# Designs tried in a protein design run: designed miniproteins, single chains, continued (5). Part 56

Each design is a single chain, and the fold is of that chain. pLDDT is the mean over its residues in the fold that is shown.

## One batch from the design tools (miniprotein)

Design m18051
Fold by ESMFold2-Fast:
Structure m18051 (fold): chain A 67 residues (1-67)
Amino acid sequence: SMEDEIIEEALERLEEAEREGARLAVQGKFDEARQLTREAYEEAVREVARRLGISEEEARKLLEQHM
């Protein structure tokens, strides 16, 4: 479904951010890694909420269900 596609796209972006965060953490850049992953998560929540026409709280719960 379109909902599943939107969620999968968001999860893929989060996975990419986690890989980059891990790369930064290996370099000792823990603050940058934490900031990057946090910003990616908030952006994913906003995108899912906007595209599905739901609240950010509902989008967060939906993403958590698939993580």
Scores: mean pLDDT 87

Design m18052
Fold by ESMFold2-Fast:
Structure m18052 (fold): chain A 91 residues (1-91)
Amino acid sequence: MSPEDIIKRANDILSIDPNNARAWYQLGLAYFELGKYEEAIEALKKSLALAEKEKDKELAALSYEALSKVYEAMGDYEKAEEYRKKAEAYK
């Protein structure tokens, strides 16, 4: 499925359930693949906040790992390492 198809599907899900943490995570990954780093960070932070609220440790770890990769792609290596360490704390 293309990143654009994932964005459409995630937005369709979020129009029904804006608190779907997995849909925010998928949206963040799709924006990252398109090089839309600011949109990716926004979506991944929403996924993370919802995952932590729901005590979904696996999704929280995945969201931290994805945030680390986005910051690394942006050249922010300090934030990339910070989020990587946070992801490891959930495993």
Scores: mean pLDDT 88

Design m18053
Fold by ESMFold2-Fast:
Structure m18053 (fold): chain A 65 residues (1-65)
Amino acid sequence: SDAELVQKAVSLIRKAREALDAGNLDEARQLIDEARKVASQIKNPELREALLKAIDELKARIDAA
């Protein structure tokens, strides 16, 4: 369901941010890539687009670190 996919994507985004804050850049990249795969499966276009934007922003921060 979309609710389960949203919950999983949000959890992966949180873990990716925690990894970034800890300096674990490789882990942060793996987690953000997993979040993108999960978010891309969301059927609701507004929820999917919002999560993908958050993922892109966090990926840019990881790549700049």
Scores: mean pLDDT 88

Design m18054
Fold by ESMFold2-Fast:
Structure m18054 (fold): chain A 90 residues (1-90)
Amino acid sequence: MSSLEERPLTEEELEEARRLAERAKEEAAKLEDKEEQVETVLRIAEEAPSERVGWAAIYLAAQMGVYVDAPVLAAAKLMLAEAGSLEKVR
């Protein structure tokens, strides 16, 4: 449910993560301050139905060129790798 599981992300979870990442990219593009860009990405990721989808959204937003702090990006990669999903999030 709202916890991380060792299961890979489903296709529906990946599509939800992409929608959140695209929204984060659009909102962050309106901001000039990098701290506000990171806060916007994290706020949108918190709207995800599960932590796995939230981490996937953060990782996808970073791949789309949105600024994300190195420790946050590293945490997202680690969480997705533990969930067996890192290669599926592109």
Scores: mean pLDDT 75

Design m18055
Fold by ESMFold2-Fast:
Structure m18055 (fold): chain A 74 residues (1-74)
Amino acid sequence: DVDALAQAAADAVRTLVKSYLEDGYSLEEVREIGERAARTIAAHVRSQYGEDAANKVRDAALAAIDEVLAEAEK
């Protein structure tokens, strides 16, 4: 289920970026770390499930990063 993969990737990346923010990393550093993780996960999904699945997983992970960083900027 591609939706389940997308949700799992979003949850994993959300946890990762929150952890780095709690450790005192800058918003810019955390975005870079999160985007690198999202790209790595998407590349793995692309190799196994194809381009559409990879794009859905990447978009979900990137949206999770944006959500966490937007909340942290308040």
Scores: mean pLDDT 85

Design m18056
Fold by ESMFold2-Fast:
Structure m18056 (fold): chain A 88 residues (1-88)
Amino acid sequence: DELKELIEKLEKLAEEKGDPLALRAAKLARKLVEKYPDDEELKEEVLEILKELIKLLEDGKTDTQEGVATIIAHILRLIGLEIDLELR
């Protein structure tokens, strides 16, 4: 259950660093994988997003303009995945 472990890790890091956008991304990822638990392609994409966000928080780049833009881009990607699945 690597995906669940990474969601929990991102939530913890976001709370520790006081990053509300990263926390929102973690909550969106959790909601999406709970709604579509059997979608392996979705899980792979969410896993990639989580790894990228965790790295940004660990590298201390989330307080930069570029870091904020990257978090927003990943939130939009998660929203896009939800919309695509709802249209099926």
Scores: mean pLDDT 80

Design m18057
Fold by ESMFold2-Fast:
Structure m18057 (fold): chain A 76 residues (1-76)
Amino acid sequence: MKDEAIRRGSEAVRRLFEAAYGDSGPHVGRLMGDSARDILSRLSTDDAVRAAQGLVGAKSVDEALEELRRAERLAG
């Protein structure tokens, strides 16, 4: 389901950025999670599911940013 993929992907991004940015973590996590939600919502169901899987599997901020750039290219 597309909604579940968007929820999982955006939450994974939020948590990853929250953990990486210390005192600014909650703010940066929220902004990046909201950005991921917007990008994923503009994709087809199949593309959103694949992109969300990549975001959930991301081990670093750099990996998450590469997955988001890939998803944004599909959305635009």
Scores: mean pLDDT 85

Design m18058
Fold by ESMFold2-Fast:
Structure m18058 (fold): chain A 56 residues (1-56)
Amino acid sequence: GREEALARLRELAENGASGGARAAAGMAVKDTEAGRMSPEELERALREAERVEAEA
């Protein structure tokens, strides 16, 4: 759910292996907390951050 996706993004922002993954995850968390992201955009941002992490 949304809470689980946010928790995972926060984990990636703090402990991600690449600077790109950490930056992408951190930005998604901030945009979600500011109300600028829909649930679909949040899920897409999580997938992108995890993709960047996997390619690091």
Scores: mean pLDDT 80

Design m18059
Fold by ESMFold2-Fast:
Structure m18059 (fold): chain A 68 residues (1-68)
Amino acid sequence: LLEEAEKYEEIAREDEEASRRLREEAERLEREGAPEREVAAKYTAADLLEIASEIYKEKAEELREKAE
């Protein structure tokens, strides 16, 4: 159970990093005058990864509680 918690924490960290990278790309594209659709797609992808990261963090906490 503790090993699973650590794996979920790792996934959450990776998703959080990917989310930040996508936001940086979206901001750059927006400054360069890219189409709103492309910018919105990057922000949406970043938001989804952030939500996924939060879910995995919650699951990791539950597993740690069960592991005592």
Scores: mean pLDDT 82

Design m18060
Fold by ESMFold2-Fast:
Structure m18060 (fold): chain A 86 residues (1-86)
Amino acid sequence: MEIEEYGREAFERVRELLRAAGEDPSKSKEYFEEARRIVEEARKYISEKAGGKSVEEQLEVSRQSAEDILEVGKVADELIEERRKR
């Protein structure tokens, strides 16, 4: 619960900062840096508190990696499509 509450609060703060960064380009860099700091701190906190995570949580980390690979695949497909048209 403590881990879940901390993660949820950090996520909401990051989400708000990213929204603000999109609305004000002049402060975008500062908002992105603050968001990155919050994410890094939250990741460290959660990792320390949840060292003995369940199989479900380990699978979720694997799913994140799979999503990253899928995103790279989409970028590659877009580049192929661009080359095909040009």
Scores: mean pLDDT 59

Design m18061
Fold by ESMFold2-Fast:
Structure m18061 (fold): chain A 68 residues (1-68)
Amino acid sequence: SLGLFYLGLARYYLKKGDYENAIKYAEMAIQADPSLKAPAYRILSEAYEKMGDTEKAEEWRKKAEEAR
């Protein structure tokens, strides 16, 4: 699955501290497979938190909880 491939890349970049690419690939995962919204939103939340954007981090965390 292309979506799962992008989700894997998003997790990889998140662990590497490359938050810009983590965000990019998480968004691409959602576009390729909307069923991956919950795990992708969690990656977006963590990436924004690590970047100091606590407002966006909380927004994406709530969306991830609602997307189950």
Scores: mean pLDDT 89

Design m18062
Fold by ESMFold2-Fast:
Structure m18062 (fold): chain A 74 residues (1-74)
Amino acid sequence: PTPEEIAEMLANGVVDALEAGGASEEDKELAREAFRKVADGDKVEEGYELAKKIGKFSEAVLGAIDRLKAEIEA
């Protein structure tokens, strides 16, 4: 799979978890943007910065981004 496909797969899983946890649409959108930036490769740090802005859900998104980075580097 492409980095973009891996990012969408992981983003969907995380967004579903965020929705179950009561996340806002804004938090879900930030999570998807963070995954897109990490998949781009040139904006990995920007993706981590966006994930940190999600508040109480930041740990879940950061963990998923770490998985995405590992998959891209494999």
Scores: mean pLDDT 77

Design m18063
Fold by ESMFold2-Fast:
Structure m18063 (fold): chain A 78 residues (1-78)
Amino acid sequence: MESVEKAIEALKNGDFETARKYLEEAVKEADSYAENGDYLKAAEIYRQAARVARLLGDQETAENLDKKAKEYLEKYLA
């Protein structure tokens, strides 16, 4: 969550390089939660990271992150 919040703050300031760094950190955080079996938290972070990727104009990354969010939400609900 913190990394997503920092990415959004960087976007508001026009600092796209910093926003990309925090996007990468947010994905790593989501990956860590997924590896530890915290699928709901992983899904939430992937979904928010996808939103940041869309704001950066990276539609491919956004689509991949949305797919991961859906996969982990499905695992949580199973």
Scores: mean pLDDT 86

Design m18064
Fold by ESMFold2-Fast:
Structure m18064 (fold): chain A 69 residues (1-69)
Amino acid sequence: MIRLYIDEFGAKVYLNGEKVVEGGKLSKEINAEKGQELDIEDPDGKVSKGFIGEQVGYVNGVPVYLVEK
């Protein structure tokens, strides 16, 4: 189990069609791996492709991975 971090407030992040980030920069705990594809919706509603990048730390003992575009 990991968390995703996106350095863009108001963005939404989707993994396999499921919304994992909304209303903040951190996801809920998810079962996912580095390199998996993401859909990213910017605050203006534009959708782009991204992926799970490098581990950047821990939050409450759960590893946090960066969302990359």
Scores: mean pLDDT 85

Design m18065
Fold by ESMFold2-Fast:
Structure m18065 (fold): chain A 67 residues (1-67)
Amino acid sequence: ISPEEAARRLLEGALKAIDEGDVQTARMYAEKAAELGSEYARKAVDALKQGNVEEARKWLEKGLEAL
C-alpha cells in the first residue's frame, strides 16, 4: 500500500471513530496518520487533546482533501 493510501485509510478510520463517539480510537488513527507525515492529522490530534472533537473532524476532512 502506498503512503497516501495508508494515510487515507487512517484518516477515514479516525473520522468513522469520531462518528461512533470513540474519541480514543480516533486519536490513535490520527496519531498514526501524523506519523506518516499528515500535518492535518497532527492538528486533529492537537484538537482531540483539547477535547475539541468538532475541530478535529474538520482537520481530518482537510487531510483527506490534501491526499
Scores: mean pLDDT 84

Design m18066
Fold by ESMFold2-Fast:
Structure m18066 (fold): chain A 92 residues (1-92)
Amino acid sequence: NKEEADKLVEEGLKLGEEGKLEKAKELFEKAIELDPENVLAWAGLGEVLGLQGKYKEAAEYYKKAAELAKKKGDEELAKLLEELAEKAEKLA
């Protein structure tokens, strides 16, 4: 359900800001299970993994988020997510 996924993303972003990275990751993963096309859930998972030093995985999830953003016609968000993926790849 998209609405449930969006709510989990909102909570995950809040927990990420609080530094609760493992809990934020769980919520983003659950959001993806409910709505596999949720751009912000994939992007949030990439951010958490990047903060944990898992740069290769972070880059893969940012690329997935960028592809979904392009599919939905959000070219600005897709560009931003591609840049985040490139930055993560350089750190890997």
Scores: mean pLDDT 88

Design m18067
Fold by ESMFold2-Fast:
Structure m18067 (fold): chain A 70 residues (1-70)
Amino acid sequence: ATVLFNLGNVLLALGRHEEAAEAYKKALPLAATPQAEASTYYNLGRALEALGRLEEAIEAYQKALELDPA
């Protein structure tokens, strides 16, 4: 989980938004806590937003809010 999440973060920083989104999607089923899953959805939303996939980004952000609203 942590390795895929960190890979996604590095890919996002490099502007490799599509690969970042895929790394985060692979990290989701491996998230050990709701907080880890929420952080992954939040960063997935950021990658999708950068790709212009705005509806998918909204869904990812909403999932993050459902799992960790604060």
Scores: mean pLDDT 83

Design m18068
Fold by ESMFold2-Fast:
Structure m18068 (fold): chain A 60 residues (1-60)
Amino acid sequence: DVARRVAEALRLGRPTVNHTEEQIREGVEVLGRMLGLSPEQTAAILRELLAELARLKAAA
């Protein structure tokens, strides 16, 4: 449930800053499956989103 909602938010470009790192990880895995992305592409998206989340939290 949560992973699918996070995946939908990511696909639509909606904010994910209110989600935990674990929820973002699960959402990116679901998004990757929905879009037919390779494991490498899915990992790259996850790394970028986790870095962005960490940057936003560090700047706050």
Scores: mean pLDDT 71

Design m18069
Fold by ESMFold2-Fast:
Structure m18069 (fold): chain A 83 residues (1-83)
Amino acid sequence: PFTPLPPEQREELWAQRIEALEALSRAAKAGDWAAFREAARRYVELVAQGGGTDVENARRVGEQFVGEEGGELLAELMRELMA
């Protein structure tokens, strides 16, 4: 089972999460699904490390970039990580 980082270390992940969100945005704008999937995998790992393991929150982030298909991808990746 995946174990998130202690709360005091979670702020250290914010810069990395911003970089992952920027990568998601660039891939989405380019229509590069492979790059989007790789950025999404990194993003959900960073969010989970920070204690954000909510599948529906991951879905909402994906939806903001690519709509329903992006939301489904991020939700799936989070479920796989939490399995």
Scores: mean pLDDT 80

Design m18070
Fold by ESMFold2-Fast:
Structure m18070 (fold): chain A 104 residues (1-104)
Amino acid sequence: AMEIARRIAEEAGRRVAEELRALGVPEDLARRVGEAAARLILALVQQGASEEEARTAARAVALALGERLAREAPELSEETLRAAERVVAETAYRGVIEARRAIE
């Protein structure tokens, strides 16, 4: 059911926000990035994305969110930005796979 996929996406988004906050990303920005990751997971699940499509989309969105972090929090180090991008890409990809398995 889409309700379980939504719960998985929301949990993944919260996980992204928590890990980004631990990396030093400002709380509001970390929450917004987590929300974006949750929306991506739901969109990919609803579209029936393959594992390869999910991996590609997660990486592309992680790069775009990394660019946004660099603009909105210019005090963040390059190392922190790369770590944040990795968290977004890996958590979003795993979220899509988990949600797909939960709904079939």
Scores: mean pLDDT 87

Design m18071
Fold by ESMFold2-Fast:
Structure m18071 (fold): chain A 72 residues (1-72)
Amino acid sequence: TDDVQRQVDQVVQMMDDTVNNLRNTYPGQLTPDMLSDSMGDMMRNMMNNNTWSDEAVAAGGRYVRQQRDSIR
């Protein structure tokens, strides 16, 4: 539904903003572990919030894995 797509887009935007903030805070020093810790908290909050669709949670998880792999 349109609501599900909106949630997916919102999650991707939130994740992207968080990654950009981390990259600006730790220029050239951001590690996969630092990203995993920060994004892990966000993912846990999403999984505990029953208002997020399974599709949105899955999209968030894929985005975190992709960003972690890009830093290695």
Scores: mean pLDDT 75

Design m18072
Fold by ESMFold2-Fast:
Structure m18072 (fold): chain A 65 residues (1-65)
Amino acid sequence: SKEELEEKKKLAEEIFSKLSGEEQKEILELVEAGKDEEAIKLLISKGYSEKEAEDVVEYLKYLLS
């Protein structure tokens, strides 16, 4: 539903906002290069679940389009 998508976006934005500026830049560069799997792995290495990492990458792809 639209409400579920908005909640997902809000959580993804919150996760991304908690990253340092250096980490945010690194993740954005990976997503811009189409290296989604590497971006997901990097987020998992920082303590996020696979689902949370996938949701953050999807959110960033949406913002970059």
Scores: mean pLDDT 84

Design m18073
Fold by ESMFold2-Fast:
Structure m18073 (fold): chain A 65 residues (1-65)
Amino acid sequence: DELVEEAKKGAKEFLERLKKEGASQEELDKAKELLEEVIEAIKKGASSDEVQEIVAKIIEYVNER
């Protein structure tokens, strides 16, 4: 519940940043697909440690931009 909301919030912020940087529709679609797969994994009962790993990867990817 709360972990899914946290993941959705992070995904929204990431996509908004990507749009600001002039990402194409194709790039946005690919990013959405990847984030949807992450959210699906969380919904299927991924552990908090697994969720932290995924969030850390998203943060690292954003920081490298």
Scores: mean pLDDT 69

Design m18074
Fold by ESMFold2-Fast:
Structure m18074 (fold): chain A 77 residues (1-77)
Amino acid sequence: DEEKLLEKEKEAFEELKPLVEELGATEKDPVAAMKKLEEKLLEWFKEKDEELAELYKKWREEAAKALAEERERRAAA
């Protein structure tokens, strides 16, 4: 599950390393370089919708649980 997504992220980072190097060399403005990298990463993650959908389901469940716990904590405090 998450391990498989992590492995795919690792593969994505390895494939994106040349792009990071290219942006670092060709784009002298680091802010602009970061924006371009973020756009490429976002597009890459969209291609992995199946793996991400399963991760987001679990994340939402955990987030809902954390919010419920915080509501209980605030009510008790």
Scores: mean pLDDT 62

Design m18075
Fold by ESMFold2-Fast:
Parts: C-alpha cells; structure tokens; sequence
Structure m18075 (fold): chain A 55 residues (1-55)
C-alpha cells in the first residue's frame, strides 16, 4: 500500500520535496502505474513528494 509506505517514510525522516500545483496537476493526469512507480522509487531513495501520499 503506497500510502502506508509514504507515512512510514515521513515518520522515518524522509526528505519532503515541495511540489507546485502545476506539477501536481501533471502527475494527476499521468498513468497511475507510472506515477506509483515514480513515488515508490523516490521512497526507496528516502524522499517523498508533498501531497502525493496516494494516486
């Protein structure tokens, strides 16, 4: 579950990267599988995108 991985990453001190409304809109229009893979890759690197805990 992506949301649980996001919450645990934040709890463990992951870097929260700010995301603008424009980029959020772009990601919301992308294929959900592509976005999920991107978010999972960032979590593995100890990073999360602000406001994108789930797709």
Amino acid sequence: DLKKLYEEAVKNGAEVLPIGDFMRGVLERMDKKVVENLLLSLIKQGKVLEGLEDI
Scores: mean pLDDT 77

Design m18076
Fold by ESMFold2-Fast:
Structure m18076 (fold): chain A 91 residues (1-91)
Amino acid sequence: SLKEKADQLVREARRALENGDYETALSLALKALEIDPRNGDALRVLAEAAYKMGHEEIAELFVEAINAYLRGDTERADELLKKALEQLKKL
């Protein structure tokens, strides 16, 4: 299923992150997010990978989006996530 594929991509992204392959972690987590747009585990990988790659501002936007989702502020979370993804696309 698509959900199983998203979960697999997140597992592969976490493995890449653990191995220091931050670009692969980012790519796999983005693919998971395309399938499951609010996948918290994918968002956490994106934040960690961005930090490790030196993109602190982008990482902070992902962290703020995660925190907004946890508060139930889905409108603010979606806005922050859109901004993070737009900044990431410009790299």
Scores: mean pLDDT 87

Design m18077
Fold by ESMFold2-Fast:
Structure m18077 (fold): chain A 74 residues (1-74)
Amino acid sequence: VDEAEVRRALAEIYLAIGKLDMSRGDYEGAAEAYKKAVELDPDNKEAWRNLSEAYEKAGKTDEAEQWRKKAEEL
């Protein structure tokens, strides 16, 4: 498989981990997982939006605003 395909597959795994962490109320864990997802697949708007939400839920409002703007640019 292509390197880009492998990176997208890994990004989807981290996105799923982040969603699971969000459902459990582990917002810091979710933010870490989503951060890895956007590093692997920076074109994924959903991952950037979820990262922003996780930071907001974790009480990191400045980071949440920064990542929300990033999602809007995509």
Scores: mean pLDDT 80

Design m18078
Fold by ESMFold2-Fast:
Structure m18078 (fold): chain A 76 residues (1-76)
Amino acid sequence: SADAWLGPDGSNLGLALRRAIAEGDAASVRRLLARMREEGLDVNARDPAGRTLLDVARASGREDIVALLLEAGARE
């Protein structure tokens, strides 16, 4: 029950990204990543528990979504 959050819009985008990851909706993930970039949010942002979006995607076993995060500049 960790709080994924990515800055001012983080709660909204973080929640939407988690839903898209759970749904396996690569198109929605792609759009949300584009919006993060437009808003100046960092794909590598960590929550207070030290988790990133890449960690969540890997836990879900969604290769397509992991690839999208890596393309968007996600790193360890």
Scores: mean pLDDT 71

Design m18079
Fold by ESMFold2-Fast:
Structure m18079 (fold): chain A 58 residues (1-58)
Amino acid sequence: MAEEIAELAGKGPFGIAQAALELMRLSEEEQEEALKKIEELVGKEAAEQVRKEIERAR
């Protein structure tokens, strides 16, 4: 789950948007875990972009 979301975040703006949508379906604890995986596998910038998309949707 978290690894699949990280792969999405690596695919550019569309992937970042999809990763944010998938994260919004998860609990806050699972969102934090997935964001850590994105930062680890793709980078801090991708994790920050996904976080901003989630915040924008709220």
Scores: mean pLDDT 76

Design m18080
Fold by ESMFold2-Fast:
Structure m18080 (fold): chain A 115 residues (1-115)
Amino acid sequence: PGLTEIEQLIKERRYEEALELAKKEVEEAPNFYGPWVDLGIVLALQGREEEAIEAFVEAIRLFEERGDPLGKYSSFREWFEAYLDSLVHRGVLTEEERALLLEVLDKALERYEEE
């Protein structure tokens, strides 16, 4: 399958444009975890770790409250790992960026459990 517009912008390292698109997607669909995941990924890749953690916490909250709409994954982490693996396979992310995003996710999961 082809890349989404935001995935293409991330692949091209056009992070400012990817951020504007991710913010728009969150504004249009704030109750779905997907837009918050895209926002968190872009923020993390820009080194904006605290903002990325906040976006991932909201994504985790929405996933846990509403469940996986595809019904395939038992946890947000399982879904997120599968999504990142897909992004690496399609050349959107490097393996180092995947590792960074999993580290940021682990911090977000810890924060979600504390709230």
Scores: mean pLDDT 84

Design m18081
Fold by ESMFold2-Fast:
Structure m18081 (fold): chain A 64 residues (1-64)
Amino acid sequence: SVLEQIATFLKKTFGLSDEQAVEIARELIREKPKTASAVKEILAKYGINPTEEQARQILILLSM
């Protein structure tokens, strides 16, 4: 599922727990950001500062 793929990416990339990765993945799916900047704003609420490439990878996963 898209949720599982995003949560796995977040765990591997940022070292997040299963619980936190699932929470953030659910918010990304609900909010449906359309730009890397919007992805970064969502992750910033959780103290995460992704690179442009990482934010774009999240957008790709959201479009699956």
Scores: mean pLDDT 88

Design m18082
Fold by ESMFold2-Fast:
Structure m18082 (fold): chain A 74 residues (1-74)
Amino acid sequence: KKKIVELTAEGPLDEAAARVQEAGKTLEEKLGAKTEIRLEPGRAVLTAELESRDVPSALDLAMQLGLRARVYDA
């Protein structure tokens, strides 16, 4: 069962983008997640599609990187 995890960083674009890119690389490399990054003025948003069992790992990563997290059904 797949879930969508949305991770958001707010602040200066360079810092927000760096945190979200780090999260995306980690999720892709370790969990095989399909990720998309959207950069907006003052915020960066990562959308990751991953297995339901991997959601806790994604949330731990969000906490470590100071990212806001939301979880949706895929």
Scores: mean pLDDT 82

Design m18083
Fold by ESMFold2-Fast:
Structure m18083 (fold): chain A 73 residues (1-73)
Amino acid sequence: EELRRRLEGAQRVLDALIAHIAEKLGIPPEEVRAALDDPEKFRELLKKAGYSDEAIDAFMALVEELRRLEAEL
């Protein structure tokens, strides 16, 4: 239902973002995914991939929302 659908949606968006960053930086998606556990490292990857501060904040908010949805399940 609602929470599960939102979690699935957020995961798909995050997976697409990870793939985009990996493509721009020429690194494996697995490396980008590992950086999710280190917010500072993830922000650095987003900056290197050419994302604006506004976009970086939006992506960090998406990761936070995903964690919140996982905690509610």
Scores: mean pLDDT 76

Design m18084
Fold by ESMFold2-Fast:
Structure m18084 (fold): chain A 80 residues (1-80)
Amino acid sequence: SPIDAMLEAFKKLADYFKENLSEEDFKEWLIRTVRLLVRYAKEHLSPEEVEAFVKRILEWVKENYPDIYEDVKKVIEEEL
């Protein structure tokens, strides 16, 4: 699906910026980008699909960037 392609592109971009940005700049980029992704999803998906989408983002962040997980969770809750 287009949403799966978008998530995979986002994950690859996150890996790239994790290696190329400072820890602070990476965290700011990730939080800002997640906020934009949630907003985009809310405009194009049903509420149930948005819930599934944000769950996938949170699971991925928890596994790959656990130090940022609580900040990302808070931002997602603010956008919902």
Scores: mean pLDDT 86

Design m18085
Fold by ESMFold2-Fast:
Structure m18085 (fold): chain A 60 residues (1-60)
Amino acid sequence: GMVTREDMLAHLDDIAAALGLTPEQRARLRRVLEAPSMRGFTDEELALYRAALDYLVSRQ
């Protein structure tokens, strides 16, 4: 099935541990995933989102 933002939030701790994220990077990823509307994200924030998505897809 399709990986959702809700799935990523549910696995945030596992993603952070697997990717070796700092507490700051983990907090930034959480803000991206919890964003309620279309907002401009930085390339760094989009890279965190993409890495998290790719990790969860690989774990299916």
Scores: mean pLDDT 78

Design m18086
Fold by ESMFold2-Fast:
Structure m18086 (fold): chain A 97 residues (1-97)
Amino acid sequence: APSVLDVVRRAGEAVLAYVEQKHPELVPAFREALDELIAEIEKNPDMSVDDAVARLLQKLAELGKKYGLSQEDILEIARVAVRAVAEALGLPVSSTP
């Protein structure tokens, strides 16, 4: 099973890939914010996946607002992060009973 760090790293990598494609000038700022969150998780091993994901989404939204991203871009960044979290957690696929 993925650790909280693995989940956040995967979500962070997906977000950075999206930001690099759409707003490459913002990659250093997003990378710094993600590195700070990873350091917070490493210092708090009792942090749940839900808490870490909530902190990730909050940092991404605040960073997007700080740099004047559109509401649509901020929402898409959140969708990229949530999708990567879901993939890292392994969503059950009901293909057969």
Scores: mean pLDDT 80

Design m18087
Fold by ESMFold2-Fast:
Structure m18087 (fold): chain A 117 residues (1-117)
Amino acid sequence: AAMTYEQAKEKLRSIIRELEKLTPQEWEELDRMFEIYDEAKKEVSKKLGKPGTYNPEDVEKLAIKKLVETYGLSEEEAREKIERFRRMVARALAYLSTKGSDEEIDKAAEDILARQK
């Protein structure tokens, strides 16, 4: 059966927590990153007039802006948090598809990240 977006997101969060061995503080940061990305996607999709349609570059730029304005981060710090978030998500997706070694997960994650640039 097809998972809802919320069910898929929760499963992805659980995998990231286990795979990356995050601290409770890092779990809260992960949750904030998902919320910022969801808001950025909704705002970009609304401007395009097509639900679910967005340019990944526009979403990233808006997510950086929200991190700077809401959390008082520098643009460099915001970009580093975005890159870390994208890598964790890519590794979790790679883990779901390969279930292999850490090296195999890293290779699959790099392929996912390259396609999302």
Scores: mean pLDDT 73

